# Ledger of designs, part 112: designed miniproteins, single chains, continued (4)

Each design is a single chain, and the fold is of that chain. pLDDT is the mean over its residues in the fold that is shown.

## One batch from the design tools (miniprotein)

Design m15883
Fold by ESMFold2-Fast:
Structure m15883 (fold): chain A 117 residues (1-117)
Amino acid sequence: EEWLQRYIDAAREAFGAGAVAEALNEQGKRAIVLTDAGPETARALAQELAKLGRNVLLAVSPDAAFVVSEDKPIDREEAERLAETLRRLGLPAVADSIRQNADTTGYAGAIAVEPPP
């Protein structure tokens, strides 16, 4: 939890107090960060947090998230665990998108969530 608080403090100092609305520690390995920032600022924030040597999932709205990983893409098991956490946070569309994009290649990217039909 101390490393997560250091990330929150660094992000707030670099991008302002509103850059990080909420952060959770997912089993000590990945930070889930909620932000009210626009998509471009959120992408930059996710890239900066990745440079601090941790895997980060940055959710910017119910419709969009940025996944940044130092080591590898989110595998299916991690995607399922993250989806449960995201649903508890009230982000079911992001949860479904993470699950659908499990095992994709890339260390920094926006996960587009299709609006419900």
Scores: mean pLDDT 53

Design m15884
Fold by ESMFold2-Fast:
Structure m15884 (fold): chain A 90 residues (1-90)
Amino acid sequence: SLLAQSAAELEAQVPEWVAYGRKVAEDVRAGKITPQEGANILVALGVLAAAAEFTGASPEVVRQIYRAMAEVARALGDEELAKRLEEKAS
């Protein structure tokens, strides 16, 4: 089905998206990018997580996205959001 093909294509890209999210978290902590730019990437990762869940991507792939989101949220100083995202990754 089209959704299964979309899930497979999304899963193939997740390692790059996760690596990018981790780099964004590091760049926010280092002051290389603004908190607003970091927040924009956190929103983009949230859209990716929703798309992964909607298309039926594997639970492990979805968990990897939520872990990356949690790292970005923590770098932005939102510990409460980071904890909620880590719970979704468990």
Scores: mean pLDDT 86

Design m15885
Fold by ESMFold2-Fast:
Structure m15885 (fold): chain A 75 residues (1-75)
Amino acid sequence: EEKKKLLEEMKELVKESVKLAIETGKEEVFEKAAEAVNYTRKFENNLEKLSVEEARELLEKVKEYYEKAKEIAEK
């Protein structure tokens, strides 16, 4: 249940990151969005095997790449 909530948060961040990439057309934003997707995919594929702590670490990585995408998009 907790891990599913974290996955949903990751999916929202991925959606917003991809939206920024499409809206800006910047290659660097697409690169950051792709990293967010990769971490979210890793989480989803290993959902039952990951501890809640490991899941939170993956969410932090997705947040990191989302913030980087947003920063580049705002330049």
Scores: mean pLDDT 82

Design m15886
Fold by ESMFold2-Fast:
Structure m15886 (fold): chain A 100 residues (1-100)
Amino acid sequence: SAAALSALAGAGMLAAADAVLHHAEEVTKNGTVEQAREVAKLAIEGVELITRLSVVTPDASLQALDKILRAAEILEKVDPEAGKEAKKAAEEGRAKVEAL
């Protein structure tokens, strides 16, 4: 059913966004610039997927994008370029979902 797909998509988005945020926090404490770049790439890929699926679950998509935005801000402290790219992607993704 559409309701079951929305619930699964929302739960998956939130879990994935939480994982990205957790990895960003760990990289800031004990990680390398290379690891920060890899987490930033995952964040950008996550934003693209969340944005494409947002019509199915817009509220969960906004929550997930807000978590990725926080992760990007944390990563900016380790790699400013990678963090800013991820932040821009999350902000643009959030704007697209809000326009729905």
Scores: mean pLDDT 84

Design m15887
Fold by ESMFold2-Fast:
Structure m15887 (fold): chain A 52 residues (1-52)
Amino acid sequence: MREEIEREIEEAMNIMQALYDPSKSGEELTLPNVNQPVVNRENLDKAVAVLE
């Protein structure tokens, strides 16, 4: 219950921090989800083929 509210606050803060001050080189801030790296890794190759 209280933890749920705290979680929402933390997520909101994380989003705000990423938007307000991403640090540019904040690769840690751009850390995708577990499933994201698989899609992002292949998507990088696909993006090159599709955009090219």
Scores: mean pLDDT 52

Design m15888
Fold by ESMFold2-Fast:
Structure m15888 (fold): chain A 82 residues (1-82)
Amino acid sequence: SPAEELLREARRLYEEAKPELSPEVQATVERLLAAAEAAPESRSGLEALRSALRIIIKETKDEEIKKRAEELLKRVEELLAK
């Protein structure tokens, strides 16, 4: 599904960003990604994914990771608008 594809891409992006994130930020993003994984097609799952991506965008120092997270966020927002 589109949601499962976005979640897989977001998790890969998180693994790339992880070394630059504080342990508290890592724990928060991991919790949100786990919530999204539990129900990827649900509105709550998509909202958890959106929140995880927003945190990655805010906390990353890597402009390429930020750009990729913003592209994924746009796709999640499009799914939430349906």
Scores: mean pLDDT 87

Design m15889
Fold by ESMFold2-Fast:
Structure m15889 (fold): chain A 92 residues (1-92)
Amino acid sequence: MMNLRRLNNNLLNRRYNLRVSTLNSNTNSRVGNVRSSNSFSRNVLRRNGMRVPRSNRVSSAVSLVNSTTNNNLLVLRHNVFNLGVNNLFNSR
């Protein structure tokens, strides 16, 4: 049972890192955008009562992509469901 959940977590973590890596390459051309988006996403998350980890560039890059398609909604959902491995297994 646990082996399946660990495999899913490992696969999700790998694909998450891949997308963040490609985003980092794209944001490398527009580094200033990461700074501006960080301030903007902080205002949105502040109203929801959540805090963005500043030392985590991965979170900033994800919120940047989400701002165009989902207005940081995906980042909020991921933070809420990031409490346990079970959430990743049931995230459809």
Scores: mean pLDDT 45

Design m15890
Fold by ESMFold2-Fast:
Structure m15890 (fold): chain A 77 residues (1-77)
Amino acid sequence: KKEEYEKRANELFEAAQYAIERGLPKEDVEKLVKAALLFYQYANGSAEKLKEEGDKIYEEVQPTIDRLRAERAAEEA
């Protein structure tokens, strides 16, 4: 359970890093970072409410994460 949310937090931080490098809007980067921090705090023993808030943002940013990962993979190829 905690390992899953730590993994999601790392994926979101990675996506945020690529978003910054790609020059995405500040608002998109902030959403990625916020979700990552919420999941990271939950994984480290914070309240269940943080997980629920993170899950909502994660669902909203999933298409952005998928796109950024695909773009990064294309750049690395």
Scores: mean pLDDT 76

Design m15891
Fold by ESMFold2-Fast:
Structure m15891 (fold): chain A 93 residues (1-93)
Amino acid sequence: QEEEDVRLAIAADFLILTADVLLDMGQYREALEALKGAFDLAKRITNPELRLEVLEKIKEAVERLIAGSTDPEIQAEARKLLEEVEKEIEKLK
């Protein structure tokens, strides 16, 4: 369980880092897809402290995406993802 949680957190962190690079490049759709993937991995983490840490990193990246993108479809999907991430964070408090 600990080994799987660490592997999931590392994989999610790489997707978050990838999203940050894509955001710097203005590739908002690809960044959103990477963040959705990171969120799916984060939901599989069973350790609540590690899961919270990864979810908060995803939240920060999604907020950057929403602030940078002018595409209304991307903004709508990103806002939905933000709401889902915030809901998971609240369950861990």
Scores: mean pLDDT 88

Design m15892
Fold by ESMFold2-Fast:
Structure m15892 (fold): chain A 86 residues (1-86)
Amino acid sequence: KEKIEEIIKKLEELKKLIEEGAEDEEILKKVQETVDLGIEAGLIDENGAESMLKIVKKLLKEGKRETLIELVEQQIELLKFVLEQL
């Protein structure tokens, strides 16, 4: 439970950084922190973490920050749902 709550908090912080126009490097650092916690919690493996980082890097390079916000929001909703089932 505690690890999932920490991941949700990191995702909410990530969303705020993107909305505030943070630099790509700062956003990627927060994503890395979030996926590392996901691995520790057993929610994602190394391959999943690599895939997520590739998607984020591509979206940032293409200027699709709004799409990235939508994906982060969807992930927050999914994890909140998982917490309710535990």
Scores: mean pLDDT 83

Design m15893
Fold by ESMFold2-Fast:
Structure m15893 (fold): chain A 77 residues (1-77)
Amino acid sequence: IVEEMKARDEKLKPVFDKANELVREGKYDEAIELYKKEIEKDPTNRDAYGNLIRLLKEIGREDEAKEVEKQMEKALA
């Protein structure tokens, strides 16, 4: 279980790092799209939802963040 979660986290780390670089460059839509693609591949990916929600809140898109939170709650119920 722990090793499976670690392997999954290692796959997500490059995505998270790339999204953070896009945010630093002001490429917010590209960073958002990157996380949305990860959610599309694995709708149960809590880390992708969490990072997307955090990003949307940081850039002032709170309504979109709330919609992603609702999507996460439905997918992880």
Scores: mean pLDDT 74

Design m15894
Fold by ESMFold2-Fast:
Structure m15894 (fold): chain A 84 residues (1-84)
Amino acid sequence: SGSEERRKERIARQKRAQEKIPGEIPGAVAVEMTDAQIDRFAAMDRDDQLAFIRELLDRLVKEGKISQRTRDILLRIITRRLNK
């Protein structure tokens, strides 16, 4: 039961992120954000959102969770989506 409950919580978090920031943040990045961070991000202006994402992606590279190449690709995608 605990394993299934954790899986449902993870899916619910991704769905909630997509509802608040639809198409702007890839699921691979959204799972590294807390619910409070997602809510804060959705309330930010575009310049603050871009600064937040840059800091988040740099942290993920430092923690070894993503490669520098993946960081650069994700930053490009997110920047393009935020500036539309």
Scores: mean pLDDT 72

Design m15895
Fold by ESMFold2-Fast:
Structure m15895 (fold): chain A 85 residues (1-85)
Amino acid sequence: MVEELQAEIRERAPEFREEVEREVERLKGEDVTEEMAEELLEKLKELEGEKAPELGAVVALLTGDLELGYLAAAMGVLLLEKLKE
């Protein structure tokens, strides 16, 4: 159920904090765009789970909310795991 998926995303979001914050530090001087987020999402659909923290960092920089970045990274990885089923 969607509620169970949301709970799992929240449980797993802390696992990505360090990686997302590291990617934010790397990208914070760059002109991050919505197109970059779309490209990373397409890479995740191709089962490149290693792109999830970078997607999280782009979301955090676009929104100004680090917690949304952690949630985006966790959601990306979890959706990939479901797509492999």
Scores: mean pLDDT 75

Design m15896
Fold by ESMFold2-Fast:
Structure m15896 (fold): chain A 72 residues (1-72)
Amino acid sequence: SDSDVRRVQDQIDQQMSQRRDFQSSRDQQMRQYRRDGDSVGYRQVQRDRSSQTGQMTDQIVTLQRQLQSLRQ
């Protein structure tokens, strides 16, 4: 239905926005560690950023599959 399509699309948009905000926050933290010369902190945040971005992307892909199913 149109309402189900809209609901899932709104969830995708929200998750994409949250992923962007998360990445931006981690990028800022990585720049701070680089400024402080903390290579260990930099790599830790870089790994966390990659891992959590992957999880968020998987959630978005799941929602996109739901959206495709609803558009059939």
Scores: mean pLDDT 90

Design m15897
Fold by ESMFold2-Fast:
Structure m15897 (fold): chain A 98 residues (1-98)
Amino acid sequence: SLQDLIEEAIARAKEIYRDDSATVEEALEAIKEEAEKLKKAFPEYSEEIDEMVKKVEELAKKTKDPKLAARRFISLLEEFARENNIPIREVGAAPAPA
């Protein structure tokens, strides 16, 4: 599902963020790979996904910081999910406050 692919992309970006040995090139390659998976499965979102990747690449080019690139990608994916009202799986969700 779109939610599963977004969650997978966020998880991979978190791995890059935690990896003190990751290079900018490796971070961008991983981010682009996850973006391509999303675009292939959900081509209707390809323009929005391309804009996310462009913003991450611009930040990476300016800062040369793989952790900032990964953090930006996570932030943009969370914003994308919120703006596109991505369906949430209710099975195993934390109970809502009463």
Scores: mean pLDDT 76

Design m15898
Fold by ESMFold2-Fast:
Structure m15898 (fold): chain A 68 residues (1-68)
Amino acid sequence: TLTIEVKDLSDEEIEEKAREATEALVESARAQGIELSEEQVENIRRYIARELREAQEKGEELTLKIEI
């Protein structure tokens, strides 16, 4: 489980957090024999970045649980 505090993050920091979370997910998937396509990886990154921005706008925290 990863909890990300977003209320004080810049847009660049949000993109970096999304990239880091996506990389962790991809490595976890690979360790379990699951191959994600480039398209799937990019979609996950965009999704996480969007969720982080939305949470920041609403003053909410985002908790990500990486399970595969």
Scores: mean pLDDT 73

Design m15899
Fold by ESMFold2-Fast:
Structure m15899 (fold): chain A 94 residues (1-94)
Amino acid sequence: SEKKEKLLEEAIKLYREGVELTIKLMKENPEETAKFMGVSVEEVKEELKYLDENIEKEFEKMVEITKKTINLSEEELKEMIKKLKEEIEELKKK
């Protein structure tokens, strides 16, 4: 349904916002990020550089795959949107 497609677009937008906020936090706190991931600070910096150069292409690919494979009900999409909003709010507090 048209309503279901609008919910899917909102969920994709919120997921993207959450990923972008996570990348921002990683850039602001590379040492803590390295500790959390169990990698070196240099590896975090290399990953962040890769993401800066490739993130738009990765998002486009993810959106295409998601639209072709995700089969969630309107109810499940609403629940996912609620959870994504809560996760974004939590990230903003860090």
Scores: mean pLDDT 79

Design m15900
Fold by ESMFold2-Fast:
Structure m15900 (fold): chain A 83 residues (1-83)
Amino acid sequence: SEAELLRQRAADVVAAAEALAAAAPEPNEELVRVAREAAEALRRLAEAVEAGDEAAAREAEERLAELEPRFIELARETIARVA
C-alpha cells in the first residue's frame, strides 16, 4: 500500500542519515535531526492517506517540500567531509 511505502521511506531516510553521520569524522546531529523530521512528516502523510484526509496529506507534503532542500544541503556537506 502507499502508506506502507511511505513508512518504509521514513525508516530508510533515517537509516541513511545515521549511516552517513556515522561515517563522518565529526558528529553531525543536524543531518540526523532533519532526517527524523522528514520521517515524521512521511509517517503523518501515511496516516493521512489511510484516513483519506486530503488536508492532512497536503500539510505533510508541504512540510516535506520545506525540509527537502535543507536535507540535501546537509547530506552534501556531510559527504564532502568524509575524507
Scores: mean pLDDT 82

Design m15901
Fold by ESMFold2-Fast:
Structure m15901 (fold): chain A 83 residues (1-83)
Amino acid sequence: LGEEAIRALEEGDVKTAQRLIGLLTEEAVRLARELGDAARAREIFSLGAQAAQAAKDGDYETAKRLIEELERLKRELEEERRR
């Protein structure tokens, strides 16, 4: 998802990038909620909204960094869920 979102940004397909950012954010929020971590779920939701806004504003460097952060948080949550 994150790599696909970054590729969409590089192609100038902001609508696809925003959709993929939304899906990545939703998956990461779901994982945080499954772990009972409401604070991290809210942080992830906020980061996802910021990434989508950066993509819409044409700030692709910021959008890419935030997408990478979302992917990192999702990976950490997946590891925590099944230790």
Scores: mean pLDDT 83

Design m15902
Fold by ESMFold2-Fast:
Structure m15902 (fold): chain A 94 residues (1-94)
Amino acid sequence: SLEELLKELQKELAKAEEAWKNKDWETLRKHLERIKEILEKIKELVPELSELVDKAIEHIDKAIASKDEKERERHLSLAFGYILQVVSSVKEKL
């Protein structure tokens, strides 16, 4: 359900934020990959959020692919921003 996907997204987001603060890149990457899977499922259930979901996934992918720490951190900040907008938008639809 959309409600269960929202709960999973919030759980994975909290874990990703903790890993980022601890500079645990391996753990962060794992939770970012899980966030991508949840976002794709949300996009399927709520097509009107497609642009917002696609922007979140784009910045997750760019963060994972980045070889420069500053560039990676910029994309992580943008990704988290878009993920929080998805969370807010889904809450408004429930």
Scores: mean pLDDT 88

Design m15903
Fold by ESMFold2-Fast:
Structure m15903 (fold): chain A 74 residues (1-74)
Amino acid sequence: GENILRAIGLGIRAIGDLYQAARLLGIPMPKTKGFDGLIKAAQELQQIGTGEAKRLAQDALEAAQRARELFLSS
């Protein structure tokens, strides 16, 4: 339903933020499998990143966690 579509949108946002953070850090995009993989990648980039890269990784983490909640509540 609506929660599933919103979860998909937040997942896409998280992927986009991770891609941009990886670009800023000069590393390849981490492999992300499901929400748990996405959350783990965001946590790793948050620890390594500073400034804008860290901000994007934090945004990705929040978006991925929110997406997982909405998906599980559907």
Scores: mean pLDDT 83

Design m15904
Fold by ESMFold2-Fast:
Structure m15904 (fold): chain A 63 residues (1-63)
Amino acid sequence: MELTPEEIAELLRELGFADVPVTGEWTPEMKEALRKFAKFLGLPEVDEPTPELQAALQRLRDA
């Protein structure tokens, strides 16, 4: 199941990669948080939720 921008923002905030409000929008701050999360996992830094990043976030949500 695909994560919404709001769910991604909430997970990034809970993991400490973002200090931004959950707005449902792809803000520059959310994109930066996603890049930090990708770097933490050893994945390429990207400005969008790749399938690999979504799978990692889903695993953390379900844990």
Scores: mean pLDDT 71

Design m15905
Fold by ESMFold2-Fast:
Structure m15905 (fold): chain A 75 residues (1-75)
Amino acid sequence: EEEKERRLRLEILRHMLEAVQAGKAGDTEAAEKHRQRAIELAREYAKNIKKLTDEQVENLIKALENTIDNMIKRA
């Protein structure tokens, strides 16, 4: 259902933002916990909702990790 997809996308974005905020604050433990959760949810979204191939899923996860890292580094 559209609502389930929307909620999952919002949850991914929430964890990404929390990872970036924690990383900028120097809370590496909180940043890593939220990063891992965002990756888990993004992987589920890509595989189960978007029906991406394994290669596309891995590329998406790498892009997500790079985005989080770049957002933390921007000062």
Scores: mean pLDDT 82

Design m15906
Fold by ESMFold2-Fast:
Structure m15906 (fold): chain A 87 residues (1-87)
Amino acid sequence: SVEEEAEKLIKEMEKLLQKTEELGSNAYDKGDMDALIKTMIIREQVQIAIERMREAIESGDEEKIKHSVEVGKEFIRFAKKELEKIS
């Protein structure tokens, strides 16, 4: 179902949160302030994206959920690309 797709994307975004925590911790240990700030910003954006996806699921509106799935897929691609620059 479209809700099941959205739930899978939330889990993928949660893995991205874990990655931002790893990268942020590593940046802090190295004194890389630029990388630390960038990981914090990406982490915040991922958290907002998860919240938006959960709101769409809670709405029960199939079209809204479908739209959030498409937006979520593009956001995940963007976030992965940005994290790769920091890694």
Scores: mean pLDDT 88

Design m15907
Fold by ESMFold2-Fast:
Structure m15907 (fold): chain A 69 residues (1-69)
Amino acid sequence: NPEQSAGELIFHLLKGEQLPAVERARHVQALKEVGQEKALNLVNQVADLFSLPQAKKEALKQEVVALLT
């Protein structure tokens, strides 16, 4: 499920966790499969779920966009 894998990557980025290269590559591929618009919507959902400050939400969006490039 690409949406679930993309959400898991966003959560790992939020926690500052390092994933093994192979797992990270699979999650990045899932993020690319859902596309930038949906990936940013997932960041909004994670931010709302964890009540993130605006600065943290914007930083997380920038990290996600960088992974899609």
Scores: mean pLDDT 80

Design m15908
Fold by ESMFold2-Fast:
Structure m15908 (fold): chain A 73 residues (1-73)
Amino acid sequence: SDEKRALVRRALELIEAGRVRSVAELTRALGVSRATLSAAFLEVLGMPPGLAIRLLEDGGELRLPDGTTFRAG
């Protein structure tokens, strides 16, 4: 859904900016439950949020369906 995609985009922006390093920090920053964040990540990217954080921190790249890309550092 658009709401889940917007949530994932905001999460990825926070990770890319170095503002958050954990799922707990993401849930606090975004004002959502862990269940809500996990459901959004699984629907939009097919992976849990903790794996997305790890991938970006390890120098990987994530791409949203609209072609927007995210990299940490």
Scores: mean pLDDT 82

Design m15909
Fold by ESMFold2-Fast:
Structure m15909 (fold): chain A 69 residues (1-69)
Amino acid sequence: MEEIEKALQKAYEEAKKRVLAGEDPFKAFSEEVTKAIKYLGPLTKEEADYFSKLVREAQRELLKLAEEL
């Protein structure tokens, strides 16, 4: 679980930097999440479900940030 949390935190921070630089939040986040998925490799169903929940939460935060810019 800790590796999943760290990978997503890294993806969120990188996507946030890209959004602050003027990139589209959906594109930036999807590309950074794709990198995280490749880094983590195959996940169990429970790990994939947890990752999906964290992704949804991070996406909502990033979209709110983009709307405030």
Scores: mean pLDDT 83

Design m15910
Fold by ESMFold2-Fast:
Structure m15910 (fold): chain A 62 residues (1-62)
Amino acid sequence: SSALDVLSGREAEVRAANGLYFSRSTLRRLARELGVSVRTLIEDPELTARALLRWMERQERA
């Protein structure tokens, strides 16, 4: 269904934000942007996903 597809799409983006699908270059850039280490992004994927979602929404609004 459309609602399920929207949720799946959002969840996929959250999983990508966890660093599971990000390249090393992207992870390094995000680490600098958030002021944390790349290892922290990998070890705390839930925290990273939340922070990235908020950061992405802010970028889209600006």
Scores: mean pLDDT 57

Design m15911
Fold by ESMFold2-Fast:
Structure m15911 (fold): chain A 89 residues (1-89)
Amino acid sequence: SKRELLTQLRMDLVYALSHARAGDREGALEAINRALEILDQLKDFIPKEKYEKLKEHLERMREAVRAGDFDAAVQHAEEALKILDEIEK
């Protein structure tokens, strides 16, 4: 269901944020990749503009983690969580 996918996306984003704050590249990348897979399943269930913004932040978070820029990764995760909060209202 949409609700279950949104809950899983939030959990994966929270895990990605936690791992990024800890400087755990592998843990952050695993959580980001799961979040991107869940987001793809949500593309027809959420507004297109929200989907595109979430995807952009997750992809930029992944690039930041790969580059070792954990501060940028945390910033993108926080922006993604704000967008998710808007979708869940």
Scores: mean pLDDT 89

Design m15912
Fold by ESMFold2-Fast:
Structure m15912 (fold): chain A 70 residues (1-70)
Amino acid sequence: SEAEARLRQIRADIARDPSFGVPWEEVDRLIAEKSGVPVQVIRDLRQGIMTAPTLDEAAAYSRRLADLVR
């Protein structure tokens, strides 16, 4: 899919240049497009990973986000 191709390109850009900033707004939009889930849900999951008070809670948000990328 177009969204999968763009995500792979972003991963390649990051691998080529470690100083390349991750375009999180574009990544979240592409995950939403690929999964059919609203972009706000993707943003809420990403915010949960960053703001969770425990590593176990952060891991739970990360697993939910990973399931949408598969």
Scores: mean pLDDT 74

Design m15913
Fold by ESMFold2-Fast:
Structure m15913 (fold): chain A 111 residues (1-111)
Amino acid sequence: DPEEEKRKERQLRVMLLIAKGLAETLLEMDSSLTPEEKEAKLAAILARLEEAQKEGGEAILEVLDELVNELRSGGPLPSPEVRKNTHELLLKAVENTTEEQFEALLASENK
């Protein structure tokens, strides 16, 4: 279904933007890191997300899970059921993003 493929591609792009924004926000909020460490960590995370984008949405979600776990420090990854429910909520939020909201998000990217 061509329309479903286009929707999937838009979801992938929005997930990438959300992941990038989350990484930037979490690093900015971490008072234990120097500005140089924040820049280096952000660059590494962005590189991981760009590689994950080549593999698809599931890969982006996996990098996002790892990022959140690393930045919160300590403890096992959430159970598969909790991760599934979290991914489902994120995908639902992305699906409910209007075309206008999607265009506004894309306009905020460096091109």
Scores: mean pLDDT 68

Design m15914
Fold by ESMFold2-Fast:
Structure m15914 (fold): chain A 74 residues (1-74)
Amino acid sequence: SMEEELKKGREELKKIIEENRDNPEKEKQIERLNAEAQLELEDYLEKHRDEPEAVKREKLAAMAAEKEKRLAEI
């Protein structure tokens, strides 16, 4: 049931994004951005699970940097 758990996790993240879509509070915008970044991360890992660890590590670092950049803009 790992697939069920991953599906539920993605639905939870999508729900957070939708619930916070029009919320002007900075904390809610941060929560939405964190959920968006987590969905992108999980999608990447699922599609590239068989990639060399060095390649994944580099991409994860780039994703983390992009997330921090987006957070700084809020």
Scores: mean pLDDT 79

Design m15915
Fold by ESMFold2-Fast:
Structure m15915 (fold): chain A 92 residues (1-92)
Amino acid sequence: EAAARAEALEAEAAALEAEYEKAGLAGVSEDELLEQLRRLAREHADEATLARLEALERFRERAAAIRTEEERAAANAEARAAHARIEAIRAA
């Protein structure tokens, strides 16, 4: 469900990034690139471009949430490994 929407937003973000990279924005950081994209959208006053930037911001927000979930999964894996080690010591 969410994966298909994230994939569509990722493709849209990649297309936007490629377009602005061609315009000479290559070499800036991700944060600086996003700020420049927002500035260009406002300067052009194009609702379609603004909607795309809003979608890109939502995608970045979702990517951050996914990263947090991965960190939780890693912490849970470490906890399981620690528990298994303790049980092995007790069994010896």
Scores: mean pLDDT 60

Design m15916
Fold by ESMFold2-Fast:
Structure m15916 (fold): chain A 105 residues (1-105)
Amino acid sequence: DDEEIKEDIEIALKLMEESPVNKEEHIEFLNNFAEEYFGAKVDEVLSAEEVKERLEKKGIKLSAKAILKVFEFLATTALKLGIISEEQKEKLLEIGKKLAEEEKE
């Protein structure tokens, strides 16, 4: 799962960089990514507990490193697209760190 999600993130970043799609298409892609892994749109991710429960329900297992990369990707890209505020970006990064700490041990 870790290598697969890393590859998916790299492909997503490259596709956004190389494909001239409008902002709305980028937003839709990012929200679909967030809903797939976390069951919520990027601006609707509220707590580490909810994300953890949704990952467990889907049988998705990610290392601490993969969790951090996913949240960094989502938070940074969403801020760049203007979907979330700087405060929401910090909240997403905090959720990622909390989940990564739980997966550490």
Scores: mean pLDDT 73

Design m15917
Fold by ESMFold2-Fast:
Structure m15917 (fold): chain A 64 residues (1-64)
Amino acid sequence: MAEAERIIERAVKEAPAFRDSLPWATPEDKARFDAELPGLVADAREHADDYPRVIGLVLRILGG
């Protein structure tokens, strides 16, 4: 769905600024999640019709 793709794109675009604002996240946590990011984005896009899955993946993209 176009709506799911819009949410995914916005999450990816805003994730660096949001994660930089998280005082509890270590640099190692951020680096590890950056490495996993392409896979999470691909999974969300592959399952764009599974809205609960997309929301869960978007939260991981934002929060690590």
Scores: mean pLDDT 71

